# Designs tried in a protein design run: designed miniproteins, single chains, continued (3). Part 84

Each design is a single chain, and the fold is of that chain. pLDDT is the mean over its residues in the fold that is shown.

## One batch from the design tools (miniprotein)

Design m10907
Fold by ESMFold2-Fast:
Structure m10907 (fold): chain A 90 residues (1-90)
Amino acid sequence: SEQKILNMTERQLYENSTPEEKELMRVMLEVIDRMRNADSLSEMVDILEEYVREGKITKETAMEIATSVFFGSTRNETLARGYIAHLKSK
């Protein structure tokens, strides 16, 4: 799971290695690790919500993580988009 999500950002690794990108990658690994402990989509969304609410990741980063995890698994990017749309309305 971690290796798959990092694949989404390998272009950033090759083109840009900014401090901001490094920080995002660290947080992404934490999110993925917690999501691995949750074997349901609802629990995974809850974890993403916690990190976004705490300001540890942006809504865009959450969408990237959710797209990678949900698309590869069950193509449930609609759930990720729905969650992000919900946060956007806050």
Scores: mean pLDDT 63

Design m10908
Fold by ESMFold2-Fast:
Structure m10908 (fold): chain A 65 residues (1-65)
Amino acid sequence: DAAAELARLVREASAYLGGLEPEERERLHQGLRDPATAVEALRALRGKVTDPAGLALLDRAIELA
């Protein structure tokens, strides 16, 4: 189920929000929760992640969205 897989990846990607400034974290968190903005939020978060596992996770989520 692609929707269930995307939801799992978004949940895991939320772990990468912890290192961000509070305002940026809140903006991206809200973007990830809204289906209309989820792909844009995932792309923005990808630009802030340097961990190879995190980048692979975000690329997979963007592909499914």
Scores: mean pLDDT 78

Design m10909
Fold by ESMFold2-Fast:
Structure m10909 (fold): chain A 61 residues (1-61)
Amino acid sequence: EPTEEQRKALEELLDKYPVLDENTRKALSELAKKFGVSEEEVRDAYLYLRTQRLREEAAAA
């Protein structure tokens, strides 16, 4: 689990990069190096947050 600061950074990254493309993957790799965590950990946290937002948007209509 990322820290609160790392989670906020991921949320901001998700706001800027809402789809998982090459730019998003590069940004996630840079974030992982910046915070000293694995790319897998950062990617999993990103996917979790993205899924939450997509479900909220779908439910909101």
Scores: mean pLDDT 75

Design m10910
Fold by ESMFold2-Fast:
Structure m10910 (fold): chain A 65 residues (1-65)
Amino acid sequence: MPSGAEILAALAAELRRRGITDPTRAQLEEVLDALRARGVITDEQRARLLAQPLDALREALAVFL
């Protein structure tokens, strides 16, 4: 299974492709839904990421931006 770092890297790459540098919760949901639909992440991985506080996700994503 992909590591948390691999999932965050994929999320960051999709955000960069969309020109998003400071994502909102809604933008994170849209991108995670797109990654799930493409088979990059599972429903459970999506749910775990969305359970994180927004500020913690932004800090983690900043490492990959």
Scores: mean pLDDT 77

Design m10911
Fold by ESMFold2-Fast:
Structure m10911 (fold): chain A 66 residues (1-66)
Amino acid sequence: SREAMLAAGRAKALELGLSEEAAERAAVLTVQSIETGSREPVLQVVRETGLSEEQAERLGVAAATA
């Protein structure tokens, strides 16, 4: 479900060292990338949070497998 994807993405973002606010934002953008098939929202996560593309991919995997 979308809620499970958001929860998994948020949890992974917190593990990667993001604040609660940044983790919530990162989860939303990651789920948007999955829902739309576009890389643009996840690239926005990289720009806003300073996470590497590899870390952003880990977010995507965590959300998609939830």
Scores: mean pLDDT 81

Design m10912
Fold by ESMFold2-Fast:
Structure m10912 (fold): chain A 100 residues (1-100)
Amino acid sequence: SELEKKEEAWEKLTEYLLSLLPEDTSETVKEAVRLALRGIYYASLGDYEKAIEEFEKARELAEKAGDTELAKITDDWIEKAKNKEIPSLGPLLEWLHSRS
């Protein structure tokens, strides 16, 4: 299906972005980023309820990893999704750059 192809393409993009993270990045942080990006995907489809679910999971993992900056990004994205706004990737890309 077209939707399934879009999801597969987004997952491939997600894994590419994760490959840019430092070698010593914890699996917990990588999973938080994967979930956060999945949330953006759902928001881009207008599915803000699923976006919020993914961002909430990402925030929990970011908090468990002690990454307060990533947790704050996901908190801001939850609030945007609640207002039916698609969050910007900008803050996450800046976070990624700061860790690279």
Scores: mean pLDDT 85

Design m10913
Fold by ESMFold2-Fast:
Structure m10913 (fold): chain A 85 residues (1-85)
Amino acid sequence: MKPKILVDSALRQLPLPEEARETLAKWEKEAELHYVAISPDASNPLERLQARYLKPDLILVAESVDVDALREKVFPGVPIVTLPV
């Protein structure tokens, strides 16, 4: 079964450098990508509810997101990867 990757929907709206575009293209072939709005400070309780329902294997966010807050408050134990934007 393909791994589930939760992707910050902000990454779709920002101009991505070529390296980040290539990374997304590779993961799109090998994983199931789910685009969800993620708050920069991980404070939105609705995002936490949606993410728990999806049960992602990996989370992909922009560098502007507070990764420590996201890990502690929303996705304990799920690996988080940042993309340059």
Scores: mean pLDDT 70

Design m10914
Fold by ESMFold2-Fast:
Structure m10914 (fold): chain A 90 residues (1-90)
Amino acid sequence: MAAVEEELRKLAEEAGIDERSLENARLVRDTLVEAVRANPEKYLEAAKAGAENTKDERAKRAYEEFKRLLPEVGDPEAAYRAADALLDAL
């Protein structure tokens, strides 16, 4: 986590993205991870609806990835990957 955070900060500085915007994006992501861990079934239905509505192969793959990771969301790394897949499905 810390090493990834340091690299993201450097990339944001190079791209002209301010530290506050990066911090806000991180807060939104952390909030989504906690939400998925608290109620995974609710977010599974949302991901399915998103994938069906867009008819995008990427969204369909993201929904399948989210469904595959759902049993493992007790692990922080799996929960993070599940949140990532959910965002791609929506």
Scores: mean pLDDT 66

Design m10915
Fold by ESMFold2-Fast:
Order: structure tokens, then C-alpha cells, then sequence
Structure m10915 (fold): chain A 80 residues (1-80)
């Protein structure tokens, strides 16, 4: 299990446990759920993942924890 810390200006900081077998896309959905984002925002995130299928090909185990935390923070900040 890998711990990801995501910091968003509008929603604050959250730490989420992800499985090593999870994809980056699955990690993004876990973060969105942990932040208790509205159904509208969650739908926007799901659409983004559908439009960017490469995020479903990369496993969280393949990315260093600090890099993954920073990348997800930047990506979610751009979507919110």
C-alpha cells in the first residue's frame, strides 16, 4: 500500500492509501472520493480519465510516492 498526499488550494490536504496494483486513474478517483467532491466534479474527473486513457495504463507502484503526490495535486488543481 502506498500513501499519496494531495494538496489543493480549494479543498485542502488529504492523504489517501492506494494499492500498488492501482492505476493512476484509480488513485485519482480515490482522492476525489476522499475529498468528498460533488457528483458534478466527480463526473468531470471521470470524463477526464476517459479522455486520457494513458492514466489507466500507469500503475502507482511505477511512480515514486513524492512524484505521484505532486503530479496528482497539479492535475486535480487544473481540473477543479
Amino acid sequence: MKKITVSLKKFGTVSVDVEETDTVGQAILKVAKSLKLSDEVQSKIKQFLKDNPELNSVKVSDIPEDVLSLSLSDLLESLL
Scores: mean pLDDT 79

Design m10916
Fold by ESMFold2-Fast:
Order: sequence, then structure tokens, then C-alpha cells
Structure m10916 (fold): chain A 103 residues (1-103)
Amino acid sequence: EALEAGERAFEAATRGGTESAKAATKENVSKAVGGAIKAVGGGWGALLAAKQGNAELAARGAEDAARGAKTAGEGSGTKEGKEAGERGYREAKEAAERAREAA
């Protein structure tokens, strides 16, 4: 269950961050990409922690991934980017809560 939460956080945050970056205006690409990098890094950390059986670290990684996706969305300068980032944020945050329940 912690592994599933880590995988979910990685997938959701990576999707949200990437879609936010793709939807970004050219002037805002650097901000959206910065958020996407944070989302991917946090999601990867969550997945690795979950594979090691560390549900608490998986939850923290998922929370970092969620914040990254939200940052990418808000930084995009578009409605589509903001919506994608918000979806990634919600799904990764839910995954963090599930990981904590597994701890």
C-alpha cells in the first residue's frame, strides 16, 4: 500500500508538472519547469522511500511532489497549466495521506 501510494504520487505529480510546463506561456516556461522539476524529484523520492518500506519518507516525498506540481501550475500563466498543476497537487497529496496511514 505504501508502494502504491509512492507510485501514485510519482505518476500524478510528474503528469501535473509536465502538463503545466507544456501549457506555460513562453515567458513563464522557466517558472513552470522549475515546479515540474520539483514535482518529479519529490515523486521520485516518494517512490524510492516506498520501495525501501519507509512510509513516512514516502509521505514527505509525495508532499514535496504535490507542492512542485502546484508551483508548476501557478507559474504556467495559463488556465490549462493551473488546472493540470492543481490535479497533480490533489492526487499527490492524497497519496501522501495514504502513505501516512500505511506507516
Scores: mean pLDDT 83

Design m10917
Fold by ESMFold2-Fast:
Structure m10917 (fold): chain A 59 residues (1-59)
Amino acid sequence: GLTEEELNTVMDAGMAAQLLVEKLGIAPQEAGDGAMVASVMFGTEVTAGQVLEAVKKYS
């Protein structure tokens, strides 16, 4: 799983998607789709937690 620090660290949406793929085994396409949704909602800088919530709700 992700640490509390990793979930709450602000980063580029692509970096957040990569972290979900590497740490949680989320499919790259699903993580990429979640990152796109999160970036539209929150802008260029997002947290891994925001991308993960987008994946859970919209995938």
Scores: mean pLDDT 80

Design m10918
Fold by ESMFold2-Fast:
Structure m10918 (fold): chain A 64 residues (1-64)
Amino acid sequence: AEVEVRKEDGLYVAIGETEGGRFEITAPDEKSAQGAAEIIREGGDEAAREAVEIAKLMGLYASA
C-alpha cells in the first residue's frame, strides 16, 4: 500500500490507499505516524482498518 506522512496543524497524519479505499490516521508525533505508515505498507488493508479503529479508541481522528 502507498502511505504518506504529512504534518498538519502540529499533528502528523498518515494518508494512503488500500484495496478497501483511502485511509487517514492522525498521530500525536512523527514517530507514531511513521510507525503506523510502515505497518500499513506491510500489512495492507487489514492493518489500515486496525490502525483506524485504535486511533478512534484513543480519541484521534481516523477514517478508512
Scores: mean pLDDT 75

Design m10919
Fold by ESMFold2-Fast:
Structure m10919 (fold): chain A 94 residues (1-94)
Amino acid sequence: ALSTQELEQKIAALEQALASTPLAERDTRAKIHLQLAEAYFQLGRYEEAGQALRQAEELASSLDVLTDVETSRGVFLIKAAVFGDAAALDALAL
C-alpha cells in the first residue's frame, strides 16, 4: 500500500489532471474520479471516496469504464464489511 504522503501526492496530481481534462472527455474524467475514490478510501476519507465513486459512475460512458467503476465499488464494500467500517459502508451506500 502507498504511504499517507504518497496518497496525498497522488490525490493532488489527480485533481490537477481532472482540472486540465476537457468536460467532453467523460471516460477519462470517470477514470480519474475512480482513482481519486481509491486513494480517498485508502486514506480513510470515506465521504470523499463515495463522492468520487458516484462521479465516476455518472461520467462513465463506455461499458468497460462502467464495469471498472462497479468492480471497484464491490471491492470497496467488501473491504469495508471485512474491516467492520460502518463509516465506509455509509459513505459508499450513498
Scores: mean pLDDT 81

Design m10920
Fold by ESMFold2-Fast:
Order: sequence, then structure tokens, then C-alpha cells
Structure m10920 (fold): chain A 94 residues (1-94)
Amino acid sequence: SAAQRRQQELRRLVHEMVEAYDKYKAGELSLEEFKEIVEEKIREIGRLAGVPEEVRDELLEKIKEALENEDDKEFSRLLGELDRIAIERIREAA
């Protein structure tokens, strides 16, 4: 179904962010390079799931702040919140 395809695409985008995070923690990506990847992937997730731009941008600002503060716990929590919102919207659209 279209909802199953969107859920698979969401998992792919999240996986790509996790891979980029691992590269960032390994020193293979700078903070600025990682922030650019995160912004791109969050915008793609927002479009895929139909998250309103205001909600997406508020989460993105908080995520960028958590990364700048090296707050790995807050970064993880905010990604979990984005994932929850995206899954809920995909399911409601099915």
C-alpha cells in the first residue's frame, strides 16, 4: 500500500541519518556537514509524512541547538519525537 511504502521510505531516511551520525561521531563529518544532512533528511521526512512546515522547522531548530550543545540525549529525544509525528501522520493518511 501507499502507507507501507511511505513507512519504508521513512525508515530509509532515518537509517541514513543514523549512518551520518555514526560518521560524525567517528570524525568523518564536521558538525556543519552533519547539520546539513540532518536538515535535508528532516525536510524530506516532513514532505513524505505531510508534517506542517511550522512544526518541522520548530523541531529542526531544536535539533540544531541540541547538536551545537553536544546534547546527544536531547538530539535522540527530538529525533524520536519527529519519528512519532511522522508515523502518526502516515497512519492517519492511510
Scores: mean pLDDT 85

Design m10921
Fold by ESMFold2-Fast:
Structure m10921 (fold): chain A 77 residues (1-77)
Amino acid sequence: EKTIEQRIKELGARAQELGKLVAEKKNPEAFKLMEEVEKKLKEIAKLYHEKAPASVINKKLDEAEKLLEEAERKARE
Protein backbone atom coordinates (compact mmCIF):
# COMPACT_ATOMS: atom_id res chain seq x y z
CA GLU A 1 0.00 0.00 0.00
CA LYS A 2 2.77 2.50 0.82
CA THR A 3 4.79 3.88 -2.08
CA ILE A 4 8.60 3.86 -2.09
CA GLU A 5 8.54 7.66 -1.57
CA GLN A 6 6.25 7.30 1.46
CA ARG A 7 8.44 4.53 2.93
CA ILE A 8 11.59 6.67 2.54
CA LYS A 9 9.86 9.65 4.20
CA GLU A 10 8.49 7.53 7.07
CA LEU A 11 11.85 5.85 7.79
CA GLY A 12 13.60 9.23 7.71
CA ALA A 13 11.13 10.66 10.25
CA ARG A 14 11.50 7.61 12.52
CA ALA A 15 15.30 7.85 12.31
CA GLN A 16 15.17 11.54 13.34
CA GLU A 17 12.97 10.80 16.38
CA LEU A 18 15.20 7.92 17.50
CA GLY A 19 18.30 10.06 16.97
CA LYS A 20 16.96 12.41 19.66
CA LEU A 21 16.29 9.51 22.06
CA VAL A 22 19.72 7.95 21.43
CA ALA A 23 21.46 11.31 22.00
CA GLU A 24 19.57 11.74 25.29
CA LYS A 25 20.29 8.17 26.53
CA LYS A 26 23.96 8.21 25.40
CA ASN A 27 23.86 4.51 24.44
CA PRO A 28 26.87 3.81 22.11
CA GLU A 29 25.40 0.59 20.65
CA ALA A 30 22.11 2.28 19.75
CA PHE A 31 24.06 5.21 18.26
CA LYS A 32 26.07 2.87 16.00
CA LEU A 33 22.88 1.20 14.77
CA MET A 34 21.39 4.65 14.05
CA GLU A 35 24.49 5.54 12.00
CA GLU A 36 24.00 2.34 9.97
CA VAL A 37 20.34 3.26 9.38
CA GLU A 38 21.37 6.76 8.22
CA LYS A 39 23.90 5.29 5.77
CA LYS A 40 21.26 2.91 4.38
CA LEU A 41 18.75 5.75 3.98
CA LYS A 42 21.31 7.85 2.08
CA GLU A 43 22.05 4.87 -0.19
CA ILE A 44 18.30 4.37 -0.80
CA ALA A 45 17.81 8.08 -1.61
CA LYS A 46 20.66 7.87 -4.15
CA LEU A 47 19.20 4.72 -5.75
CA TYR A 48 15.75 6.37 -5.95
CA HIS A 49 17.24 9.50 -7.58
CA GLU A 50 19.17 7.30 -10.08
CA LYS A 51 15.91 5.46 -10.92
CA ALA A 52 17.13 2.06 -9.77
CA PRO A 53 14.69 -0.89 -10.15
CA ALA A 54 11.87 -0.94 -7.56
CA SER A 55 12.97 -4.45 -6.47
CA VAL A 56 16.43 -3.14 -5.51
CA ILE A 57 15.04 -0.12 -3.65
CA ASN A 58 12.43 -2.24 -1.79
CA LYS A 59 15.12 -4.72 -0.70
CA LYS A 60 17.22 -1.86 0.71
CA LEU A 61 14.13 -0.38 2.41
CA ASP A 62 13.44 -3.76 4.06
CA GLU A 63 17.06 -3.86 5.30
CA ALA A 64 16.81 -0.30 6.64
CA GLU A 65 13.49 -1.08 8.40
CA LYS A 66 15.07 -4.11 10.11
CA LEU A 67 18.07 -2.07 11.28
CA LEU A 68 15.80 0.73 12.51
CA GLU A 69 13.62 -1.71 14.48
CA GLU A 70 16.78 -3.10 16.13
CA ALA A 71 18.02 0.42 16.92
CA GLU A 72 14.60 1.33 18.38
CA ARG A 73 14.61 -1.80 20.55
CA LYS A 74 18.19 -1.15 21.75
CA ALA A 75 17.47 2.53 22.50
CA ARG A 76 14.43 1.58 24.62
CA GLU A 77 16.34 -1.06 26.62
Scores: mean pLDDT 80

Design m10922
Fold by ESMFold2-Fast:
Structure m10922 (fold): chain A 88 residues (1-88)
Amino acid sequence: GSQFNEEQLKAKYPELKKELDEGIEEAKKNKDELTLEILTKLKEYLEKPSEEIREKIIELLKKKGADEEEIALAEKLLDYIEAIAKAA
């Protein structure tokens, strides 16, 4: 099912934070400013989910050329990230 156990979500928080930190460092190394902004906003969203941060992430993804299907997937991933953040 599409439901997540709260204990499993709590375990995902440090893993996702590490992946975002690694992605941020790689984006800095590659001088990919747009990817750096997206990953930084994703990390901020994981630490404190808000509609303002969510909207900014979607705006940046559209600027990167994400299509409607990719935006729909991103919305679902943001829902998952919010669930991880609230469980932690």
Scores: mean pLDDT 81

Design m10923
Fold by ESMFold2-Fast:
Structure m10923 (fold): chain A 88 residues (1-88)
Amino acid sequence: SMMLKVLTQEEAAKMFGTNDFNYAPELVYVGPDADKELVEKIAREFDGVVVPTSIPGHYLVITPEEKVEDLAKKLLEEGFDVYLIRLP
């Protein structure tokens, strides 16, 4: 079953060792070992912008609120590890 994993910002910080999530109420996190070019290509389909994290191969995608879940599903379909990070 392909289900989106939803994390709070605190849970994401503990899991990934970074707390740079203060861009939007809801963020898509991609990694480890994500292909930046493919992530950027997919993000553009949903009017998203890719932001690198302090960890190589880990990326945040900032997208319009109404497109966040569809972007995350598309990234999962392409075989990426994907988390949806929400404000508490």
Scores: mean pLDDT 75

Design m10924
Fold by ESMFold2-Fast:
Structure m10924 (fold): chain A 88 residues (1-88)
Amino acid sequence: SLEEKLSKFLATYKEEWKALAEELQAVVEENPGEGEREAVERVTEFHIKALEEAEKKNPELKELVEELKKELEKLKEEALEELKKREE
C-alpha cells in the first residue's frame, strides 16, 4: 500500500540523514572551518538526489518530496548563515 511505501521511505530517509550528519561531523574534524561549508552543500545535495530518486520510484510521494526539498533548502541556508556568523 502507499502507506507502507511511505513508512519505508521515511525510515530510509531518517537513516540516511543520520549517516550524513555523522559524515558532516567527520569532515569538520578534518577540516575545521573550511570543510564545514563543503560538507553542508554536499550533504544537502545528496539528500535532494535521494528524495528525487524516491519520487521516481513512487510518484505518489511527489507532494511530500517537494515539501522535504523545500525544508532541506531552508536548512542549508540556515546552516551556511550560521557558519558565516561563526567566522565573524
Scores: mean pLDDT 65

Design m10925
Fold by ESMFold2-Fast:
Structure m10925 (fold): chain A 76 residues (1-76)
Amino acid sequence: ASKAELRELARKANEYSNQGDNDKSAEYLEQLAKKLSGDVKDLVLQSAQYEKQGDTSKGASLFTSAQLLEIGKEVE
């Protein structure tokens, strides 16, 4: 997936989470995870699980960790 596509999926997940639509947020996080691999994918999937549980703070923390790992590999 392109970096722009990954950013758009992340943006939509955050937008829906902020609106209280945790199911939509988790759906976009799961779509994002399908385009990732390794530790980053695992963190995004865990983020989606916590969003579904209503633990938005834990979900956001895990997603931030995933973004930091992705940035560390960000070469275009």
Scores: mean pLDDT 75

Design m10926
Fold by ESMFold2-Fast:
Structure m10926 (fold): chain A 89 residues (1-89)
Amino acid sequence: MDWEEELRRVEERVREAEERGSGAGLLEAAARALELAGRSPPEYAERFRELAERARRAALEVNPKLREVIDEASESVKELGEVVKKITE
């Protein structure tokens, strides 16, 4: 595996998630970086852990806008869940 290429792919995922204001995307990128840190040589594992921490912090920095988007999505999912529950009761 080309670890430099995998590192670039995770960095691109972080950038795309930051651009979209997606804390969920940033947390997914952080999880992927930690997964790769466990599998990679020590020199790359360090870089992947740093990238994971950066992505996690970026998710927290996007948090105010993301909270509104998550709350809107969560309310929509709750409303759909209540409708489904009423039909299946």
Scores: mean pLDDT 68

Design m10927
Fold by ESMFold2-Fast:
Structure m10927 (fold): chain A 59 residues (1-59)
Amino acid sequence: MSREEKIEMVAAYLATKYRDTELDDETFTALVLKYLPDASEEEIKEVRELFLKYKEELA
């Protein structure tokens, strides 16, 4: 699995699991780092953007 595929998978997983749950920035960052412990700030931001997009698609 590529790094990009892993980022997309984490974002989709979090969007599905936390569909009806509001996540603060600290909790969201901690969850991303749980699955991507070496994630950069740029990658965390990318996951957040995809997470929000997927949450809208699931609404």
Scores: mean pLDDT 79

Design m10928
Fold by ESMFold2-Fast:
Structure m10928 (fold): chain A 94 residues (1-94)
Amino acid sequence: MVLGAAKTKKLTSNELTVTLEIDVEAGYTIKSVKTEWISYDLKGSKLTQKETKYEPTKTSGAAVNTFKVTGEMKADNAKVGSTVGAIATVEVEK
């Protein structure tokens, strides 16, 4: 399995969308995704995960299938300049 780099789209109104592009070897598909949110600057705040979605961006015939994984969260006291991270655990099957 090969995992791509995480990309952050934008923090807006304390909401954050994180998109992960994941390269999966030919013959494998994404079975499940679990996203865990990590706060570095949000002391005592509740981080609320809204939704995790995954979808193929390329299908069939390629040696690698690329998938986008999108997680959304809301942080109660996030401000411009706050640091938030995400860890995605991806389960794949053949």
Scores: mean pLDDT 53

Design m10929
Fold by ESMFold2-Fast:
Structure m10929 (fold): chain A 70 residues (1-70)
Amino acid sequence: MSEEELKNEVFVALARMEAAMLLRSGATPDELRAWGERILEQAKKNGVSEETIEEIRRLIDEALARVEAR
């Protein structure tokens, strides 16, 4: 795996872990939105791929949908 591929994979893994933890802890939609803004900013700042940004956005949207269904 290249350094770039590893970076992208690490950000996806981090986003999955953080989303799962927030959902388990009973985070509010506002808390999830704030987290989503932070993780996307951090990913963009670190120059992760557009494909990876899109995957992170999907994870955020899925987490929000689950919280709104409560």
Scores: mean pLDDT 82

Design m10930
Fold by ESMFold2-Fast:
Structure m10930 (fold): chain A 96 residues (1-96)
Amino acid sequence: MRAEKEREISRLVARFVGLVIRMIGLHLDAERAAPEELPAIIAEIKEVAEEALELGDEIVRLYRELGDEEKAKEAEELKKKFEELARKLIAEVEAL
């Protein structure tokens, strides 16, 4: 049931995008936070990043199950770019 898996992928992609937006929002909150609030925000950014990476892995797996190797590869490349972005944002807030 290809259409069912495609709908599942769409839901996971929407959730992934939501987590990326949340991580960016937390980074902005960190820039405005008092020093005592910063550790909690950093911990939340790390948790959101981990959840997003897990969703990325699931999206890649589902594309492979559909036999769509091109989309699976594109999803892996986007996951790698997100991982690099997350590392950069975490390093920036830890330097605050």
Scores: mean pLDDT 85

Design m10931
Fold by ESMFold2-Fast:
Structure m10931 (fold): chain A 80 residues (1-80)
Amino acid sequence: HMAEDFKKAIEFLEKLRAELDAAGVDDPVVRQAIDEALKFEKELLEKIENGEEVSPEEIQRASNLVTAAALLAVGALIDA
């Protein structure tokens, strides 16, 4: 279920943001990466819920944004 996959990605990113908050990580680069990934994932979920098609290119971009945000967040949490 495509909408369920995007909902899980959003939940994952929101959990990462909460973990950064709990650790006191205020790095603007890390925060921006998570916010950009969340925004794009939410835009794709809205498209799916409205019956619009999501392209393979949009799915790839979403995957790239989530991966970048996750790597930056994990790095910041390790260094915190």
Scores: mean pLDDT 84

Design m10932
Fold by ESMFold2-Fast:
Structure m10932 (fold): chain A 99 residues (1-99)
Amino acid sequence: SAQEAKALAADRLVTTALITGKYTDALRVALARNPKTLSDEEIEALRKAFDSLPKADQKALREALGFPEAEELSREEAQAILDVLTDPANIKFIDSLTV
């Protein structure tokens, strides 16, 4: 299903990012949820996880998503990240990168 495919794509991207050893379980759980209903607690977890990344990793993530470099991850940016990670159009592309 589309929902299962989105979850798989999110897990693959999180697994790739976890090569840096910087992401928390909270971020992984948040990335697996429906991006349209992200809670305040999930936003805080994403912000804390993002803030704990090295500046280079923060910059790389923002560049990949087309966002300007900033000090904090906004709610809108966090939801946009989840939208990109769970977008069905990206699933095939993400799968091609992880083979």
Scores: mean pLDDT 51

Design m10933
Fold by ESMFold2-Fast:
Structure m10933 (fold): chain A 90 residues (1-90)
Amino acid sequence: MLSKEEVLERLKKLKDGEILSFVTPNKFSKTYKYLAVAIQKVGDYFAVHEKGAKTEEEAKALLPELEKEIRENPSPILMTLEGLEFHYFD
């Protein structure tokens, strides 16, 4: 699993249209303890798709599907880098 620092560094280096996918803990769900996340750079913003999973391995297995979904479907969720940091890590 990537650290907060590794995810943020990779997000800063993303070029338009590039995707980063990662797994992060979901501390607020009793059922879905992990989140699979795919983020695509869209101009000055980041498009986001996420899915909950019960285990880290299940979350990792969802990443290829989530990357496909973000490429094929317009994301209704656009965030700044600061918004992403707050949403997933704070």
Scores: mean pLDDT 80

Design m10934
Fold by ESMFold2-Fast:
Structure m10934 (fold): chain A 74 residues (1-74)
Amino acid sequence: HMDEEIEKLEERAEKLRKIAKENNAPQEVLDLVNRALRLIDNARKMSDPEVQKLALEHAKKLLEEAEKKIKEYL
């Protein structure tokens, strides 16, 4: 069910990227989201489940930071 977690994180990141662009959020927010999206894409290509899990955990933290920063601008 790792594929479901990857899809949910990708959807979360894409939604946040859209909100950030629509509200003219600072470049730092977009950079965090884009870094998370790269980690999510890389996780899909990983064969080691431990490495995949670490990449997804890092992506989650980047998205949480981006969400926190965007709230400061809303």
Scores: mean pLDDT 83

Design m10935
Fold by ESMFold2-Fast:
Structure m10935 (fold): chain A 79 residues (1-79)
Amino acid sequence: SAAEKALAEGREKLELLERDLAGLERYVAENPDVDKQAVLQGLERGLQELDQLKKEYPQLAEEIEALKERIRALKKELE
């Protein structure tokens, strides 16, 4: 159905965001001289994008909240 296809597209978007976050977590760990302010701004935008994704795909709310918690943890590490 169209609804099942839309949900699959939402999952695909979430998987890409999770891969991007995992890559960023690794990059920050390996690069102690990283521009922390630029990373923090990117993480804040990521939280806004995840809030929008949660509104579009409420069925993915638990997985989205887990990813938001990972972003918040990285923000605390950089602050």
Scores: mean pLDDT 86

Design m10936
Fold by ESMFold2-Fast:
Structure m10936 (fold): chain A 80 residues (1-80)
Amino acid sequence: SRLEELEERVDELGEEADRIDKEAIENKDKETRFLAMVVHAQVDGLRILILYGAPLEVLEEFLRRAEELLEEAKEELEKA
């Protein structure tokens, strides 16, 4: 279902944020660590919204924004 696919994407986003955070720690990159922390907060927020039955379109929009921030974190990591 669309919801199951979205939940899988949220889980993947969390895993990617964990990987970026780990690399940022190894590089002593505080800016990338902060961005990864914000992505983690967005993943937690998405899980709460899913639990409360938010509309799929709302969830997809919030997920898209979180994915955009993860890409910013990846770009910031490359500067370290």
Scores: mean pLDDT 86

Design m10937
Fold by ESMFold2-Fast:
Structure m10937 (fold): chain A 91 residues (1-91)
Amino acid sequence: ASTVTLTSTGGTATWTLKGTLENTEHLVIRMRTESGRVVARSFPAQPEIVFTVQTAPGTTVTGEAIGYVRLPGSKLAEEVLLGSATITTVP
């Protein structure tokens, strides 16, 4: 099981993913602001992943965690949306 949390402190948005990701080789966390700015970072599958993005206070940020899952016997990894959340950063 995994848990996804998006939090804000001042001008930052922090994405936290915790738990075991079955058959997941790596994942990408993508954060988008309402102005269209996108920041993405790749992570190996780990029990805890934290990704913080600096933005202006009062900015709406949408985060997505995308896992690349390879089932036993498969030659290709499949893209799976693990979680999505939206937050407005604290003024």
Scores: mean pLDDT 74

Design m10938
Fold by ESMFold2-Fast:
Structure m10938 (fold): chain A 89 residues (1-89)
Amino acid sequence: SFEEQAAAAVATLEAELPLVEAEAEKWLEEGRFDLVEQTLRALEAEIARIDEALSRLPADSEVAARLRALKERLEALRARLRERLAAAR
């Protein structure tokens, strides 16, 4: 089902997010601003995909709650990376 596919995708993203955070921090330290910008675009694309998935799921579902929490984490990461990138330039 769509809900099962969304649940599998959110589990994968939840597992990958700490690795993405660590890699982006390393690229900021190394001055690899091109890769940080690519990460920001990828985060924006993921947030858009989450919004689309949320529009198709019951608002009270467990998967929808996990997607909302994941979206909040991605938006927070995007904001932090933008701020850190501006400060590092």
Scores: mean pLDDT 85

Design m10939
Fold by ESMFold2-Fast:
Formats: structure tokens, sequence, C-alpha cells
Structure m10939 (fold): chain A 76 residues (1-76)
């Protein structure tokens, strides 16, 4: 849980620095760890962080919307 959240935060920072390749790698690692742990709250946080990056850095509102919907479902 804590490791996946740390990786997601680092993914956001990498995206803000313009390193989208590093950001994608960090988010993939965060997602896989959260999924492996069965930690739906950590996975929801990772999806929200990814959605924020797609909305604010990449401008992909459709992808951001889908990721936020997945996060909302995991929080139920």
Amino acid sequence: AERSLELAERGVEAAKEGNLSKSASLFTSAQLIAMSDGDNRALAYVYEAMGDVYETVDGDLDRAKRLRALAAELRK
C-alpha cells in the first residue's frame, strides 16, 4: 500500500518534470503492486493520480474520466 502510493506520487512528479516515460513506468509499477496486494484503496489512489496527469499534463479528458470512474468503483 505505502510503496504503491509512493510510486504514484513519484509518477506525478515525473510527469510534471516532462518525463512521461518515467511517469508511465512508475504508475505501472504502482498499479501492479496495488493489484497484487488486493488494496483497492491504493489502486483507487493510483487511478486518481493517473487521471490528474492525463487531465492536467496530457489534456486527455476522456482517459482521465475513465480512470476516475475506475477509482470511484474501487472506493465502493
Scores: mean pLDDT 80

Design m10940
Fold by ESMFold2-Fast:
Structure m10940 (fold): chain A 93 residues (1-93)
Amino acid sequence: THTKKAIEYGEKGRRYGLEGNGVLGGRYAVEGAYYAVLAAEEGDKEGAKKGGLYAAEGGRYAALGSKDSLGASYGTAGAIAGIGAAFQGGDKS
């Protein structure tokens, strides 16, 4: 399901962030957020909230683990996208 992909990519974002790779971590977090949005569009609002929160957490770790401004920017974008996806699952009705 899209929710499983959102969680998987969020976890990858966190893992790469912990390794200091904010660019890859942030990109994975953005992909996780995208799948969380797709889960919401399919009517899985609870899955979208969960997936979006995992993507947001992945983006936060990517931003914090980054050793450069580009990685921090990618991680921050992933965190914002993940939060937005989680709220879309909760608030769009």
Scores: mean pLDDT 81

